Designed miniproteins, single chains. Designs and how they scored, part 36

Each design is a single chain, and the fold is of that chain. pLDDT is the mean over its residues in the fold that is shown.

## One batch from the design tools (miniprotein)

Design m1227
Fold by ESMFold2-Fast:
Structure m1227 (fold): chain A 120 residues (1-120)
Amino acid sequence: SLEEKIEEAKKLAEEKGIKFVVDTPARYLLFLAIEYAKQGKWKESIELLEEALKIDPYYGPALAALANVYRALGFPELADEVIKKAESIDKELAKRVRAGDPTISEELEKKLYEKYLKDK
């Protein structure tokens, strides 16, 4: 369930000594999605990012991560659709999603980039 995934993320973050600037359900799902991606669990990672965006459709870091995962997997058309969704919300948000904005998700996005995007 969604609650079980959020609790899994909280436990994992505590075990790793990670603290979030923004402490929300969407943030925990983003964190768990990136940890799953590091394990090669792409489908589960995408599903967690989609759940984060159902909770907070305006959550820029999750939009950036989802677009980056789609690009890394060779689906640029799906990445473009995520960017179009961001543009329907805010043109500046879409620009940041395209650029990979190093905000509160910087460490996690960098780890995703180094492991999965850089090697693509």
Scores: mean pLDDT 71

Design m1228
Fold by ESMFold2-Fast:
Structure m1228 (fold): chain A 76 residues (1-76)
Amino acid sequence: MGEIEKKAEEILKQIENSTPKEQKKILDEVLKDRDLAIALGRIILQKEGREAPTDDHAFAVVQLRRDQIELEIKRG
């Protein structure tokens, strides 16, 4: 596993142990780094038994996750 993929896996573990507000803050920071966001999106899909067909798809997965968490904050 590359260094960026290892960092993405650590970030996902951090998200799983964080509040929705903290999760959104973490994902907002991840989205500022395209390579890190792509790596995180691929790890998210891999844990669901799926693969990203493109880097843009992997990036979009992280954007969607961030948007879903923001919606949960508004509903809670």
Scores: mean pLDDT 81

Design m1229
Fold by ESMFold2-Fast:
Structure m1229 (fold): chain A 58 residues (1-58)
Amino acid sequence: MQELPGLIIRAPASEAVKIANEINLNTDIAAFPAPGGGSDPGYLFSGTISVDLREVVE
């Protein structure tokens, strides 16, 4: 009955890879580029993503 927040990340290819690696290491979520998602020069993450930034805040 509660909806989890979703996050879409857009970034250049090199930066997107670093972001994805940090998310994968620090969280247990799935981050994928948009499948068949056009010909944008940048790397696009699309989908439902939940991130816990509680540790980062401190």
Scores: mean pLDDT 45

Design m1230
Fold by ESMFold2-Fast:
Structure m1230 (fold): chain A 94 residues (1-94)
Amino acid sequence: SEKDKLIEQLEKLLELIEELLSKTTDPALAARLRELKARVEELIRNADKLSLEELKQRVEELFAEAALLAQEIYDAQGLDPSPVLDRLEEIAKE
């Protein structure tokens, strides 16, 4: 069930990445989002092969990268990233 919760967090992260892709006009930021998406999808596929500790660490790393990328996307558009960063933090605490 702990691994299932981490997989649910990753699935919610994928939904957020798709939302960010729809809002991103910068092709370099879009490319980084697609790379992040691929890494999240790969982690979901391989979650059963990892220890709980390894999976937790990789989830934390992906959420940290997503937060930095979301901030760059919103800053580039002159938008406040706080609402999207708060959403990432809420998902990560579930």
Scores: mean pLDDT 87

Design m1231
Fold by ESMFold2-Fast:
Structure m1231 (fold): chain A 80 residues (1-80)
Amino acid sequence: MKPRELTEEERQRLKEEADNVIKEWKEIMLKRFPDRPEEVEKQVEEMKKYLDYLIENYPDLAERVIKGEKLRIEMEKERL
């Protein structure tokens, strides 16, 4: 039994949410590691590729990962 296939509209929505997660993490990481912008950029690019892969191949898992990352972002913002 394969996981439920997302509609094209749901897939676009997940991609937009993933882009927002990537943007928020980049801002947090640049504040935490202002002396390492190249390392931050590489990590953000790897995270983007990973989320894109999950959305394409494992959309249910992608939704859960994105929700988890949003929670982690909120926690990290409270620490800054």
Scores: mean pLDDT 79

Design m1232
Fold by ESMFold2-Fast:
Structure m1232 (fold): chain A 76 residues (1-76)
Amino acid sequence: MTIKLKKGEVYTITNTSSVPQTVSVYVKEGEVEVTHGDKKVVLKAGESVTFTLKPGESLTLKALEDATVQVSVSQP
């Protein structure tokens, strides 16, 4: 899925299923801060990160610049 964020905009991905989900975030354009629990990672254009979300966990994307992000969700 492709998400377009304006600078300062926040998008939250929540695992609403009963099984763990693997979430991959790839920044096509701009810069995004990715928060998962106590972990924060800043991604620039061309960079990616992957997290495993347990049921009920959330991943937060905060645009530090106007950004285009590709998100992929899969189950292990």
Scores: mean pLDDT 83

Design m1233
Fold by ESMFold2-Fast:
Structure m1233 (fold): chain A 88 residues (1-88)
Amino acid sequence: MKEELDSGLAAVDRPLSEEEVLEQVRKDFREIFERLAKTLSPEEIRQRAASIFVAEQIRVAAIYGERANKLIPKLEEIFEEVLEEVLS
């Protein structure tokens, strides 16, 4: 849905709880990895995974500022969990 794609940018404006933000990030990571899995091998995805995560950390930091320091460790846990689930 267009609204769902817009939610990632709209989250900058909306005062979301930490739990809600992490839930949306989990969904975004899953969609990214599922899309990549259609065009790339699991090994290629693993090679890109670190770069994707670093880019997402920078994006989250830019969007949430000081809140990013609290979110980043949890983003790493979610990222690794989703990556293993999609590639398994």
Scores: mean pLDDT 71

Design m1234
Fold by ESMFold2-Fast:
Structure m1234 (fold): chain A 73 residues (1-73)
Amino acid sequence: SSLLEKARELLAEIEAMADDPSTSWEEQLAKLQELEKVLKELHEKDPNNPEVRELTARALALARRIAEREAAR
């Protein structure tokens, strides 16, 4: 679905931003919040979709990594 594709694209974008020292923490969080909103909608439509669970797990791991980088400042 288009939402699943959007979630994958957002996840890839956030991963790239996290590896780019020129992107701000605030920009990374804004994109992560957008991804979380899309994943929530996907979960509500199909709560047992293994692809949505995998993307959600990756998003949570990214959120943790971003928070850890901010805490190290």
Scores: mean pLDDT 80

Design m1235
Fold by ESMFold2-Fast:
Structure m1235 (fold): chain A 68 residues (1-68)
Amino acid sequence: SAAERARLEAELAAERVRVAELRELIAATEAGEKLPDGSEMPELDLEALRAELAAAEARVAELEAQLA
């Protein structure tokens, strides 16, 4: 139905935004956001961010398959 398609398209758009945000955050962290010497930045866990990116990319693929 058109309503189901609209819902899936909205979910896909939201997940694509999340993928873009996670990619930017990871890239910024790797390129210039460095931990202070002798202290940790607990808010930026690169492994957790990469896991979230992988999950978001998998969800995008799932939604694209449903819309195909």
Scores: mean pLDDT 75

Design m1236
Fold by ESMFold2-Fast:
Structure m1236 (fold): chain A 65 residues (1-65)
Amino acid sequence: SEEEALETGRRALESLKRLVEELGKDVAIELFHRETGVPKELIEELLENPTEELLLELGRKVLAA
């Protein structure tokens, strides 16, 4: 569902932000890209301006993996 995808996206972004704090932005983006298949450009946009639409896209990709 859309609600499930959005919640999944929010949780995935929280995990990404935690990785950025622990490993630095460049390493976190590379690792997250490798684990999820999400394009690096989308990951960078999510870190700068996490809109509901981008979170929904993230959640859908994570649920499809």
Scores: mean pLDDT 84

Design m1237
Fold by ESMFold2-Fast:
Structure m1237 (fold): chain A 89 residues (1-89)
Amino acid sequence: SMEEEHRQIEKRLEELLKRKDYKGLTKLLLEAGKKEGAPEELIKAFEQAYKYGVHPEDVLEAYRRLKAGEDTSDLSEKAIEAAKEVLAA
C-alpha cells in the first residue's frame, strides 16, 4: 500500500539521519528530485551536498545567505564550500 511504502521511505530517511549518513541521505533526495523535475538550483545544491558529504538543507541555507551577503559563521565550512560551488555553476 502507499501507506506502507511511505513508512518504509520515512524509516530509511530516519535511519540515515541517525547514522549521520548525509551522503546517503543526499543521494536519495537527489535521485527523487531529478525524477520529480525539481528546479536546477535545487538539483545543483543536492549534487554539491552529495560531493561534500553534508546535509542538503545546510547547503541551501549557506547558498541563500551567501547570495544575500549574510553571515555564515555558524555554518559548517563544508556547507559553505558546497554552496560556493552552486554559485559558481
Scores: mean pLDDT 75

Design m1238
Fold by ESMFold2-Fast:
Structure m1238 (fold): chain A 71 residues (1-71)
Amino acid sequence: MTPEEELKRVEEEMKRLAKEWLSTLDPETALQKVHEKAREVYAEHRDAPPEVRERLKQMITKVVQDVQNEL
């Protein structure tokens, strides 16, 4: 899997989970779950090249902001 394919997969998974949590949980709990998932994703990619980690950080930040905007 290329780094670009992995980043897209992670983004799609986080967006899917965020949507599910926002539909089933209160907004504050949903946001907490998104932050927990973000920490897990960072841990899984700790050994990735710096450029991949920077892209991952930017993508996760956007997902978190999109969730925050639902509040």
Scores: mean pLDDT 79

Design m1239
Fold by ESMFold2-Fast:
Structure m1239 (fold): chain A 78 residues (1-78)
Amino acid sequence: MAKELEDLRKAAEAEEFMKRMIEERVSGEKLLELAEEALRNKDLYMLGAIGAAAAKLREEMSEETLERIRELLREASA
């Protein structure tokens, strides 16, 4: 439970990046590139934020792009 609380704090910090991506209405293509770079850098905060932004912007992107982002998140979670 203490560990989960610490993870929650890190997630809150990533929320700031999520807000910025949503406000800029970045394309799914751009989100995919950012997700791939975050995974390469093992930056879980950014990867989580990108996943949340993609979910929020899902109506504005293709299902194929959303699926690819989802796959990157799954790979990072393994």
Scores: mean pLDDT 75

Design m1240
Fold by ESMFold2-Fast:
Structure m1240 (fold): chain A 67 residues (1-67)
Amino acid sequence: SKEEQVEKIIEEAVKKVKEAKTPEEQSRIGHEAVEKLKELGLSEEELEKAINRLEQALTRAYIEKES
């Protein structure tokens, strides 16, 4: 399902961010994840919710990485 694809994209982005060595690499990972979400053919509302979930997950990963 598209929901499973959204979860997969978010999980992959979180994993990559935790492994990233620079802020530039972290930004690139975030941008690539957003582009992948846009490719899923989600409605505008579904895309907004997916991007919000991605941003929350990446923020949490940043906090965990710095701990």
Scores: mean pLDDT 81

Design m1241
Fold by ESMFold2-Fast:
Structure m1241 (fold): chain A 67 residues (1-67)
Amino acid sequence: MEELAEIVKEVLGLPWSTAQAVAKALAKLGITEKEEVRKIAEEAKKSLPEDASHAERAKTLIEIARK
């Protein structure tokens, strides 16, 4: 989980607490591979404006992961 949270924090610029919550949500969806998490986070970053809130970034990543 910590490694997944680091990827989310790195790609989306989220606080550690938010990144941990997102990583936990991804694990609950069965997404535990670091490369898959990075791909989903990059897709979320691409679809978001630069001024997107931390909550919007987290929500977008989870919505992409549910596909």
Scores: mean pLDDT 79

Design m1242
Fold by ESMFold2-Fast:
Structure m1242 (fold): chain A 59 residues (1-59)
Amino acid sequence: SKSRKAAAEVLREVAELIRRQGRLETDRLNKKSEEEAQKARQRYEESARLAERLAELYE
């Protein structure tokens, strides 16, 4: 379905935005706490992967 492919594309764009925001946030946190930066990096990566997995379900 065309609408399903469009939804998958949007979800992949969301995953890219999550990773981009994650890099900015982990850079900020790394100046204060390496441990908090590492935890934030993991959370953003997990969120991006979830969006990518949802995109696969819509294909």
Scores: mean pLDDT 85

Design m1243
Fold by ESMFold2-Fast:
Structure m1243 (fold): chain A 85 residues (1-85)
Amino acid sequence: AAAEAARQAQVFAATEEALRRLGVKRILSVEPPSAAGTMTLEAEVIIDGKSVKVRVMAAVHPDGTLEVVVERPGEIAETLTLQLE
C-alpha cells in the first residue's frame, strides 16, 4: 500500500516534469489509473497564443522508464521518456 502510493506520487511528479518540458501550461484533470503505473490526463497547451485541451498518457515500464505521450489535435503525438528513481 505505502510503496504503491509512493510509486504513484513519483509517476505523477515525473509526469508533471515531462509536461513542463513539453510546454504544457497546466493539468486540467486526471483519470483514475486502470493499472498501476498507467495514467491518463487532460492538459492545457498554448498553440498560436490559444489555449488548447490535449490528451496525455503516461506509462511506467518494468525497467523504471516513464513514457509520456501528448496528443495534440491535428498533430503527430509527441513522446518524452524519463528514468524514474
Scores: mean pLDDT 72

Design m1244
Fold by ESMFold2-Fast:
Structure m1244 (fold): chain A 76 residues (1-76)
Amino acid sequence: SNEEFLEEVEKIYKEAKEKLEKAKTEQELIDIMTETMERLQKLIKDRKASKEQIDYVQSLYKELAKLLQEKIEELK
């Protein structure tokens, strides 16, 4: 269902956000983003996500990318 899909996406997003906030190296940031992308792509495939669901995932990934940029600046 849409509700179950959104719950799984939010869980992945929350875990990724917490990991990004705790990351101490650029390599850790890259690994977190790579793992998160793979998890989201697998979820989209396994659940045969609709266009609206994919658009939602893309919006959350953009938010994570913004956090990544902020964290890279903090590590300098």
Scores: mean pLDDT 85

Design m1245
Fold by ESMFold2-Fast:
Structure m1245 (fold): chain A 65 residues (1-65)
Amino acid sequence: SKAEELKKQIDDLTKQAKDAIDQGDLEKAKKLVKELEKLTKEASKVDPDVAAHGQESYDYLKSLL
């Protein structure tokens, strides 16, 4: 389903952004977090649980930046 695809993309971006933060690549991390925000907004139109999951990941990563 589109919700499953979005969840996978959110999880993949979250991992990549966290890896970038851990490596000190803040420019890459900020770009990935922006992409995560866009996917989370898209998920809000499809599945509120997937959107909530994306928002939690976004808030966490943004707290590290």
Scores: mean pLDDT 86

Design m1246
Fold by ESMFold2-Fast:
Structure m1246 (fold): chain A 72 residues (1-72)
Amino acid sequence: MERAVLEAAATVLIAEIDFILRYQSHRLTPEQAAELRRLRDELLRALRNNASPEELRELIDRAQAVIDQVDA
């Protein structure tokens, strides 16, 4: 179901953000690092609070956009 797929995607993104912040923080501007920390915390909160599929998708899209900018 849509929700389970989004929860799996959010979990993978949280792990990816944690990896970037821990091992690749030197590649980030201070603003990018702050945004990734904020998005990670919002994703964790959304998962804990059973956020809507729409809220999860919005957070996933925003996190992916920041990661794509770092990798470009």
Scores: mean pLDDT 82

Design m1247
Fold by ESMFold2-Fast:
Structure m1247 (fold): chain A 60 residues (1-60)
Amino acid sequence: SAMDRAEKAAAGLAIAKLAGSRSAAEIANQLLGVSTEEALRYAATLSPAELYELAVSRVG
């Protein structure tokens, strides 16, 4: 679903930003099945403000 896709993208983005490293992209891909680049691309299409808030909530 769109919500599930947005949630995965947000989580991937949050992980990448928090880790601040290339390994974060690999972790995101392994856990979510999406790359950091794909997560960033998707976040851009779904109102980044909302996705960012969702990412923060999900990561804790």
Scores: mean pLDDT 54

Design m1248
Fold by ESMFold2-Fast:
Structure m1248 (fold): chain A 99 residues (1-99)
Amino acid sequence: VPVLPEDASLEEVEALLEEARRAAAAGDEELAAALLRRAFEHLRSKLAELSEEERERAIRLLEEIGRLYAELGRREEALEAELLAGVLALEAAVKKVFS
């Protein structure tokens, strides 16, 4: 995506998560879930373009997305986010051991 910088993409995900937390606190579970889905899709679309440092931040953001989905009772979405975070963490660990 040539128009949006990679750093700005992760900041956008963080902003969506903050909005999702506020929506959930207000009792708007549907808005919270929609914001979490947008954050997850945005992050997933950028994975191939992320630096190593950005990948570590992405793992933390995916863990937060999964936790918030779990709090909303969205078990499948929570598991999807947690699985992706785990895969990225494993890839980072393997690279570190063999480098």
Scores: mean pLDDT 78

Design m1249
Fold by ESMFold2-Fast:
Structure m1249 (fold): chain A 97 residues (1-97)
Amino acid sequence: MAAELEEAARRMAEAADAAVKDPYASSRAGTLMANAIRRDPAAVDAAAEQLEWMAEKVPESRDVLLEAAARARADPADAPGHVVQAMAEFEVIGLSK
C-alpha cells in the first residue's frame, strides 16, 4: 500500500544518509533496501533513487551505484542482490578515503 511504501522509502533514505556519513553503515543500508524490495517489489524505484542520491553525494561511487540502480530497475526480481552488492562496493570506496 502507498503509505507502507512511503514509510519504507523514508527508512531507506535514513539508512542511505547514514551510509554516506559513515561507510560502516553501508551493510545496514543494503540489508534494509533489499528487505524492503523483497517485501514489496514497488520499493525498487525508491531504493534505486537512494542509490542515485548516494552517487551524487559520493562521486567516487557514481559508476557503481548508477549501474546498480539501473540493474535493479531492469530486473526487480534480482534487485535485492544488486543493492546488497552495490552497498558492499560503496563501503570499500568509502573506507579507501
Scores: mean pLDDT 84

Design m1250
Fold by ESMFold2-Fast:
Structure m1250 (fold): chain A 70 residues (1-70)
Amino acid sequence: SKLEKLKEIRELAEKLGDKETAQRVENLISLYEKYGISDSLFENYLKGIKFRAELKGNKELADLVEEYLK
């Protein structure tokens, strides 16, 4: 579930040309696959991704991340 959500966020970031966010999410996917991730840590990372997307004006990406926080 968490891994699939991260992959979808990465794919959307790549499609929107937000290479920085895509790379950050790829790093998080690697961390998740290697060590796992708690619900709290996962939510904190998603909040950070949403915040950066909002700052860049990437509303579509911010909206996707918001849905995954519900």
Scores: mean pLDDT 84

Design m1251
Fold by ESMFold2-Fast:
Structure m1251 (fold): chain A 66 residues (1-66)
Amino acid sequence: MVEEIVERGRKRAKEAAEKGDLDGITAVTLSLARELMDAGVPLDEASRIAAEIYREAVKLLEEKKK
């Protein structure tokens, strides 16, 4: 289900952010967008969801950079 794909992607992005891995966040969110599109989500919607998760993960990464 699409919701499960989103939650899995969010969890993976958070894990990458906790490691301080910006490239990992990017890779996870690109993978998420692809998985959403494969599940039948339109490009614009998949991109919006991936962008939201990317912003959340980058914010967490910035908090960890100190």
Scores: mean pLDDT 81

Design m1252
Fold by ESMFold2-Fast:
Structure m1252 (fold): chain A 89 residues (1-89)
Amino acid sequence: ASLNEYIEKDDSVKDLLKDIDLNKPASELDVEELVKVVNFLKPPGVPVTEDEIQKLAEAAASSDKNVIDLLLDLGLVSQDRLEAILDSA
């Protein structure tokens, strides 16, 4: 299953999507919105680093990809983590 399917089904992810349109290019998101998405997808207690946000912002400026695809491409969020979130039903 894709993260887009999860976004539409989970109320917590829908609440995030309500404030932040995760389907639009990441270049259209503010740095604060990017930080919110990364914090949501990271395991509890794992901090987001300045280097991770810098890489994400640079990739967003040069790509039409959405933030989730960029996070996976950059290795800032693992596929295993996304699958664990999907399987926690």
Scores: mean pLDDT 68

Design m1253
Fold by ESMFold2-Fast:
Formats: structure tokens, sequence, C-alpha cells
Structure m1253 (fold): chain A 89 residues (1-89)
């Protein structure tokens, strides 16, 4: 399938960050499994430019994005933005 690796993330109203595969589950099913509301979602993916990109969004749309040379840094920044989104929810 796609040559691009994706990691998906979400943060709940309690500030819990969960790594999930959004294409496998709908937001409604994930909320049922967790017993908590999703307040923001994140995605980290490898780009054709050889960098790792992150995007964080909520019900209002895209709230943060960026790119890094390493997957680990992209994940760290995505999780930081998710924690900020949870505090503002």
Amino acid sequence: KPDIYFETFLVTEKGEIVRAFDPALSDEEIEKILGEKIVARGLVYSGADGKYHYEVWNEKGLIAEGSFDTFEEAVRFAEEQLRKAAKEA
C-alpha cells in the first residue's frame, strides 16, 4: 500500500494522549472505547521531502503543523500541541 508511514494520535478531555490508527476506527467508535471525548487529533507522517511532518487539529480545524528531520521530534511536538489543546478544551 502507501509508501508513507503514518502514526495517528488523539488527546481526550482528561488530557490522555492515545496513539491510534484513525483509518481503522471512526471518532465515535474511539470515544466509545475510551469512554472520553476526543478534543484534538494529531498525525505524524514521512514526506517525500525526506522529513517527518506533524499536524494537530480539533473541531475548529488545523491548530498546529511543522516538520522535523526525525520521527521522534515530530512525535514530541505533536504530543506537546495535543496537551496544549486539551488544556484549552
Scores: mean pLDDT 74

Design m1254
Fold by ESMFold2-Fast:
Structure m1254 (fold): chain A 64 residues (1-64)
Amino acid sequence: SRSEYLEEANKLVEKMLKEGASRTEVIQKLVEFRDKLIAEGVPQSVADAILSEVLSRYMRKAAE
């Protein structure tokens, strides 16, 4: 479900940040995750929405 994909993407970001990943590395992995969802049959609009939500959360947290 969409909620499961959001949870997986957020967990990926948290793991990368804990490992000291750069902003560029986090963004690249999120784009790869979106592309993987599309390849698995998720509609592009849904995959793009998930990417946008996760990026917005990450950028907001990084600005604090």
Scores: mean pLDDT 81

Design m1255
Fold by ESMFold2-Fast:
Structure m1255 (fold): chain A 63 residues (1-63)
Amino acid sequence: SSALKAKGEELIREGQELIEEGRKIMDEGVESGNREKILYGIGLILRGIGLIFEGELLIKKAE
């Protein structure tokens, strides 16, 4: 399904954006000594990895 493939590609893009944002927030937390900010950034990175995995599975199922 072209719709499933498009949704998978969207999830991969969103996951990549979350990883980039999470890395930035984590780095800012490390620089400022803010533990909560570091943990939040890590959480975004993990969520982004999950979205990429889900997106790849949707693309594979569409093919």
Scores: mean pLDDT 89

Design m1256
Fold by ESMFold2-Fast:
Structure m1256 (fold): chain A 88 residues (1-88)
Amino acid sequence: SAADEREAAFERSAADVILEGVEKLKNKESFTVSELAKATNMSKALARGLLEVALERGLLEELPVPPGAPRVYRLTEKGRELLKERNS
């Protein structure tokens, strides 16, 4: 259906934008939603939406942090494999 096509297209675009943003980050292997938003030149709300799609796709994982610390994410093995494929 048109809805399924739109959702699939958004998920693919979200993955590409996330991977591009992660490539631009100069930090360690992990990042916050604020760092992703800055790297991709988008609002935190848009970055959070893309990040949620990437989490559902298994491209990112949330790391355990101390209480009160900002949430931190990193690429999964699947995410790293897609990044290598994109750069080939």
Scores: mean pLDDT 71

Design m1257
Fold by ESMFold2-Fast:
Structure m1257 (fold): chain A 61 residues (1-61)
Amino acid sequence: DPVEVAVELARKGATPEEIAAAVKANSTGTQQQLITDAVEGVMRAGGTAEQALEVAKLVEK
């Protein structure tokens, strides 16, 4: 589950690049689904809106 992967990595203090790469590796969805999953995971882990936006930008690349 890409959301749970993002939650786990964000809780461990992983970089936005690591979170984005892991979400991409664990999802077969559309780019918008990947962005949604990454943002949801970061926010559920207690991350900031700024952190969630950085991960979203990296998923788009």
Scores: mean pLDDT 79

Design m1258
Fold by ESMFold2-Fast:
Structure m1258 (fold): chain A 92 residues (1-92)
Amino acid sequence: MEEEIEAEIKLSLARMILSVILIADKNGVVDVKETERLLKIIIEIAKELAEKGFLEHVKEIAEGVEEAAKRSESEEIKELLEKTAEEIRKIG
């Protein structure tokens, strides 16, 4: 239904944000504060999805963040991603 389509759009947005973080990290242009801001957006998306009962989408976001942490080259970015994944796991 309409809410299901919105959930898929939000999941895709979270995945896009993670891709941007990983591209910036790989190219040595990642900023820690900007990454924190982007990860807060992902947490907010996860909270909105959980509130609407889309727990499988929340799980997919957490798994995506965990995978991004494994792929990150910067230790600071890896720690931020790991902390974010833990926070999302507590939501769903």
Scores: mean pLDDT 86

Design m1259
Fold by ESMFold2-Fast:
Structure m1259 (fold): chain A 112 residues (1-112)
Amino acid sequence: MIEEKEEKISDTITVKVKIDYDEKKITVTLTDSEKNTVQTVTVYADLTKEAIEELVNIVKKILLANKDISFSIEFELDITLDSPEIKKAQVITAIALRIIGELEDLRLKEKK
Protein backbone atom coordinates (compact mmCIF):
# COMPACT_ATOMS: atom_id res chain seq x y z
CA MET A 1 0.00 0.00 0.00
CA ILE A 2 1.22 3.50 -0.85
CA GLU A 3 0.16 6.58 1.11
CA GLU A 4 0.96 10.21 0.37
CA LYS A 5 0.76 13.19 2.72
CA GLU A 6 1.62 16.85 2.33
CA GLU A 7 2.67 18.73 5.47
CA LYS A 8 3.36 22.43 5.89
CA ILE A 9 6.40 22.96 8.11
CA SER A 10 6.46 26.76 7.82
CA ASP A 11 5.02 29.48 5.60
CA THR A 12 7.80 28.90 3.05
CA ILE A 13 8.58 25.20 3.57
CA THR A 14 6.32 22.35 2.49
CA VAL A 15 7.09 18.64 2.89
CA LYS A 16 5.43 15.99 0.74
CA VAL A 17 5.84 12.43 1.97
CA LYS A 18 5.16 9.18 0.16
CA ILE A 19 5.20 5.87 2.03
CA ASP A 20 5.51 2.47 0.40
CA TYR A 21 4.51 0.09 3.18
CA ASP A 22 5.44 -3.02 1.20
CA GLU A 23 9.01 -1.89 0.50
CA LYS A 24 9.35 0.02 3.82
CA LYS A 25 10.33 2.96 1.65
CA ILE A 26 9.72 6.60 2.46
CA THR A 27 10.23 9.38 -0.08
CA VAL A 28 10.28 12.92 1.28
CA THR A 29 10.17 15.97 -0.98
CA LEU A 30 11.07 19.25 0.68
CA THR A 31 10.15 22.48 -1.09
CA ASP A 32 11.55 25.78 0.15
CA SER A 33 9.88 28.65 -1.70
CA GLU A 34 12.15 31.28 -0.08
CA LYS A 35 15.35 29.58 -1.26
CA ASN A 36 13.76 28.24 -4.46
CA THR A 37 15.05 24.76 -3.64
CA VAL A 38 13.53 21.31 -3.97
CA GLN A 39 15.19 18.45 -2.11
CA THR A 40 14.09 14.83 -2.44
CA VAL A 41 15.25 12.25 0.09
CA THR A 42 14.49 8.55 -0.12
CA VAL A 43 14.97 6.46 3.00
CA TYR A 44 14.43 2.78 3.61
CA ALA A 45 12.99 2.76 7.09
CA ASP A 46 12.67 -0.44 8.95
CA LEU A 47 9.57 -0.03 11.07
CA THR A 48 11.23 -1.42 14.19
CA LYS A 49 10.91 0.46 17.47
CA GLU A 50 14.66 1.13 17.48
CA ALA A 51 14.59 3.00 14.17
CA ILE A 52 11.58 5.04 15.28
CA GLU A 53 13.20 5.91 18.62
CA GLU A 54 16.37 7.00 16.82
CA LEU A 55 14.38 9.32 14.55
CA VAL A 56 12.47 10.73 17.55
CA ASN A 57 15.77 11.46 19.31
CA ILE A 58 17.02 13.33 16.23
CA VAL A 59 13.79 15.36 16.16
CA LYS A 60 14.14 16.20 19.86
CA LYS A 61 17.69 17.44 19.29
CA ILE A 62 16.52 19.63 16.41
CA LEU A 63 13.69 21.10 18.49
CA LEU A 64 15.97 21.75 21.49
CA ALA A 65 18.55 23.44 19.24
CA ASN A 66 15.83 25.67 17.77
CA LYS A 67 13.91 26.67 20.92
CA ASP A 68 13.66 30.23 19.58
CA ILE A 69 11.64 29.11 16.57
CA SER A 70 7.94 29.85 16.89
CA PHE A 71 6.16 26.51 16.81
CA SER A 72 3.52 27.23 14.19
CA ILE A 73 3.31 23.51 13.45
CA GLU A 74 2.33 20.85 15.98
CA PHE A 75 4.22 17.57 15.84
CA GLU A 76 3.37 14.43 17.73
CA LEU A 77 6.68 13.06 18.99
CA ASP A 78 5.29 10.30 21.20
CA ILE A 79 5.45 7.07 19.21
CA THR A 80 4.17 4.85 22.01
CA LEU A 81 0.75 4.69 20.36
CA ASP A 82 -1.45 1.71 19.60
CA SER A 83 -1.77 2.08 15.82
CA PRO A 84 0.83 1.04 13.22
CA GLU A 85 -0.49 3.77 10.90
CA ILE A 86 0.08 6.41 13.58
CA LYS A 87 3.62 5.14 14.16
CA LYS A 88 4.35 5.40 10.44
CA ALA A 89 3.03 8.98 10.38
CA GLN A 90 5.32 9.79 13.32
CA VAL A 91 8.33 8.41 11.40
CA ILE A 92 7.45 10.61 8.42
CA THR A 93 7.16 13.67 10.66
CA ALA A 94 10.48 12.86 12.32
CA ILE A 95 12.20 12.48 8.94
CA ALA A 96 10.73 15.80 7.76
CA LEU A 97 11.97 17.59 10.87
CA ARG A 98 15.41 16.03 10.46
CA ILE A 99 15.61 17.31 6.88
CA ILE A 100 14.66 20.79 8.12
CA GLY A 101 17.38 20.56 10.75
CA GLU A 102 19.95 19.49 8.17
CA LEU A 103 19.06 22.46 5.99
CA GLU A 104 19.35 24.84 8.96
CA ASP A 105 22.71 23.31 9.93
CA LEU A 106 23.88 23.71 6.33
CA ARG A 107 22.84 27.38 6.42
CA LEU A 108 24.89 27.91 9.60
CA LYS A 109 27.96 25.85 8.68
CA GLU A 110 27.94 26.02 4.87
CA LYS A 111 29.14 22.53 4.01
CA LYS A 112 31.64 23.05 1.17
Scores: mean pLDDT 50

Design m1260
Fold by ESMFold2-Fast:
Structure m1260 (fold): chain A 55 residues (1-55)
Amino acid sequence: GSDAASDVQSALAAEAVKNAFPQADEEFEKRALEILAKNKFSVPKTLQALRELYG
């Protein structure tokens, strides 16, 4: 997508993941950010991936 849209999307996705996991430590946050990048910063796909890895 456009640069501006991608920037907003990635920032919102990161915040959404942090809101879903407010107790996340540094390790979990790094993991979530990595998965966000792999999923084109899609929150639902990232949450699904995290559940697959951790549950």
Scores: mean pLDDT 71

Design m1261
Fold by ESMFold2-Fast:
Structure m1261 (fold): chain A 105 residues (1-105)
Amino acid sequence: SKQDKVEEIMKEFIEKAEELIDRYYKEGKLTPEQYAELKRLLDAMKEAVEKNKDKPVEEQIGLFEEMANGIIEYLKSQGTPEFKELADELENLRKEALKKLREIA
């Protein structure tokens, strides 16, 4: 279904975001507290995707966009070069995911 494709794209974004955050942590660019907070935000996003998987495609895309933007804005608010770099990389992943989602809608 269109909803199954939407779920797949959203899960792919979350998996890529987790890999990116894990890499930054392993490279010493994130503190343990910052890493834990970002993992919490991604876990909340996973739960929201699962909870909303049966909702209309447009509603799922809107919720995804709000959640992804919230994480990026959090990173931008921290004001460090490492957080700016991470925010820019996550914004590229978000743009890729939204392009794929728009092709389904």
Scores: mean pLDDT 85

Design m1262
Fold by ESMFold2-Fast:
Structure m1262 (fold): chain A 95 residues (1-95)
Amino acid sequence: FSDEVLNTSLTELHERFIKTVEEKLKKEDDPERVELIKKELEIIKEEFEKTKEELKKLGVDPEKTKLKDLPKEAQEILIESAKKIEEKIEELRKE
């Protein structure tokens, strides 16, 4: 990760990512691709919410805690969440 990303909170990072995907959706002209991106966005939003709740259970505030200050257990939750998002999106694209 870059120094800028490491000094960003998880909530802010998630919001920037969602905004980027939503902007990509607005530029897409293929109806099938539009529907696929909308479903991908729903998967991403759902997993992000689950990740935030898991972090809160560890006593980590996802809005205030910078990525560089996350405990190892929280970092492992982020890695697992990213893996689940990739798996769900890959499965969606097979349909």
Scores: mean pLDDT 78

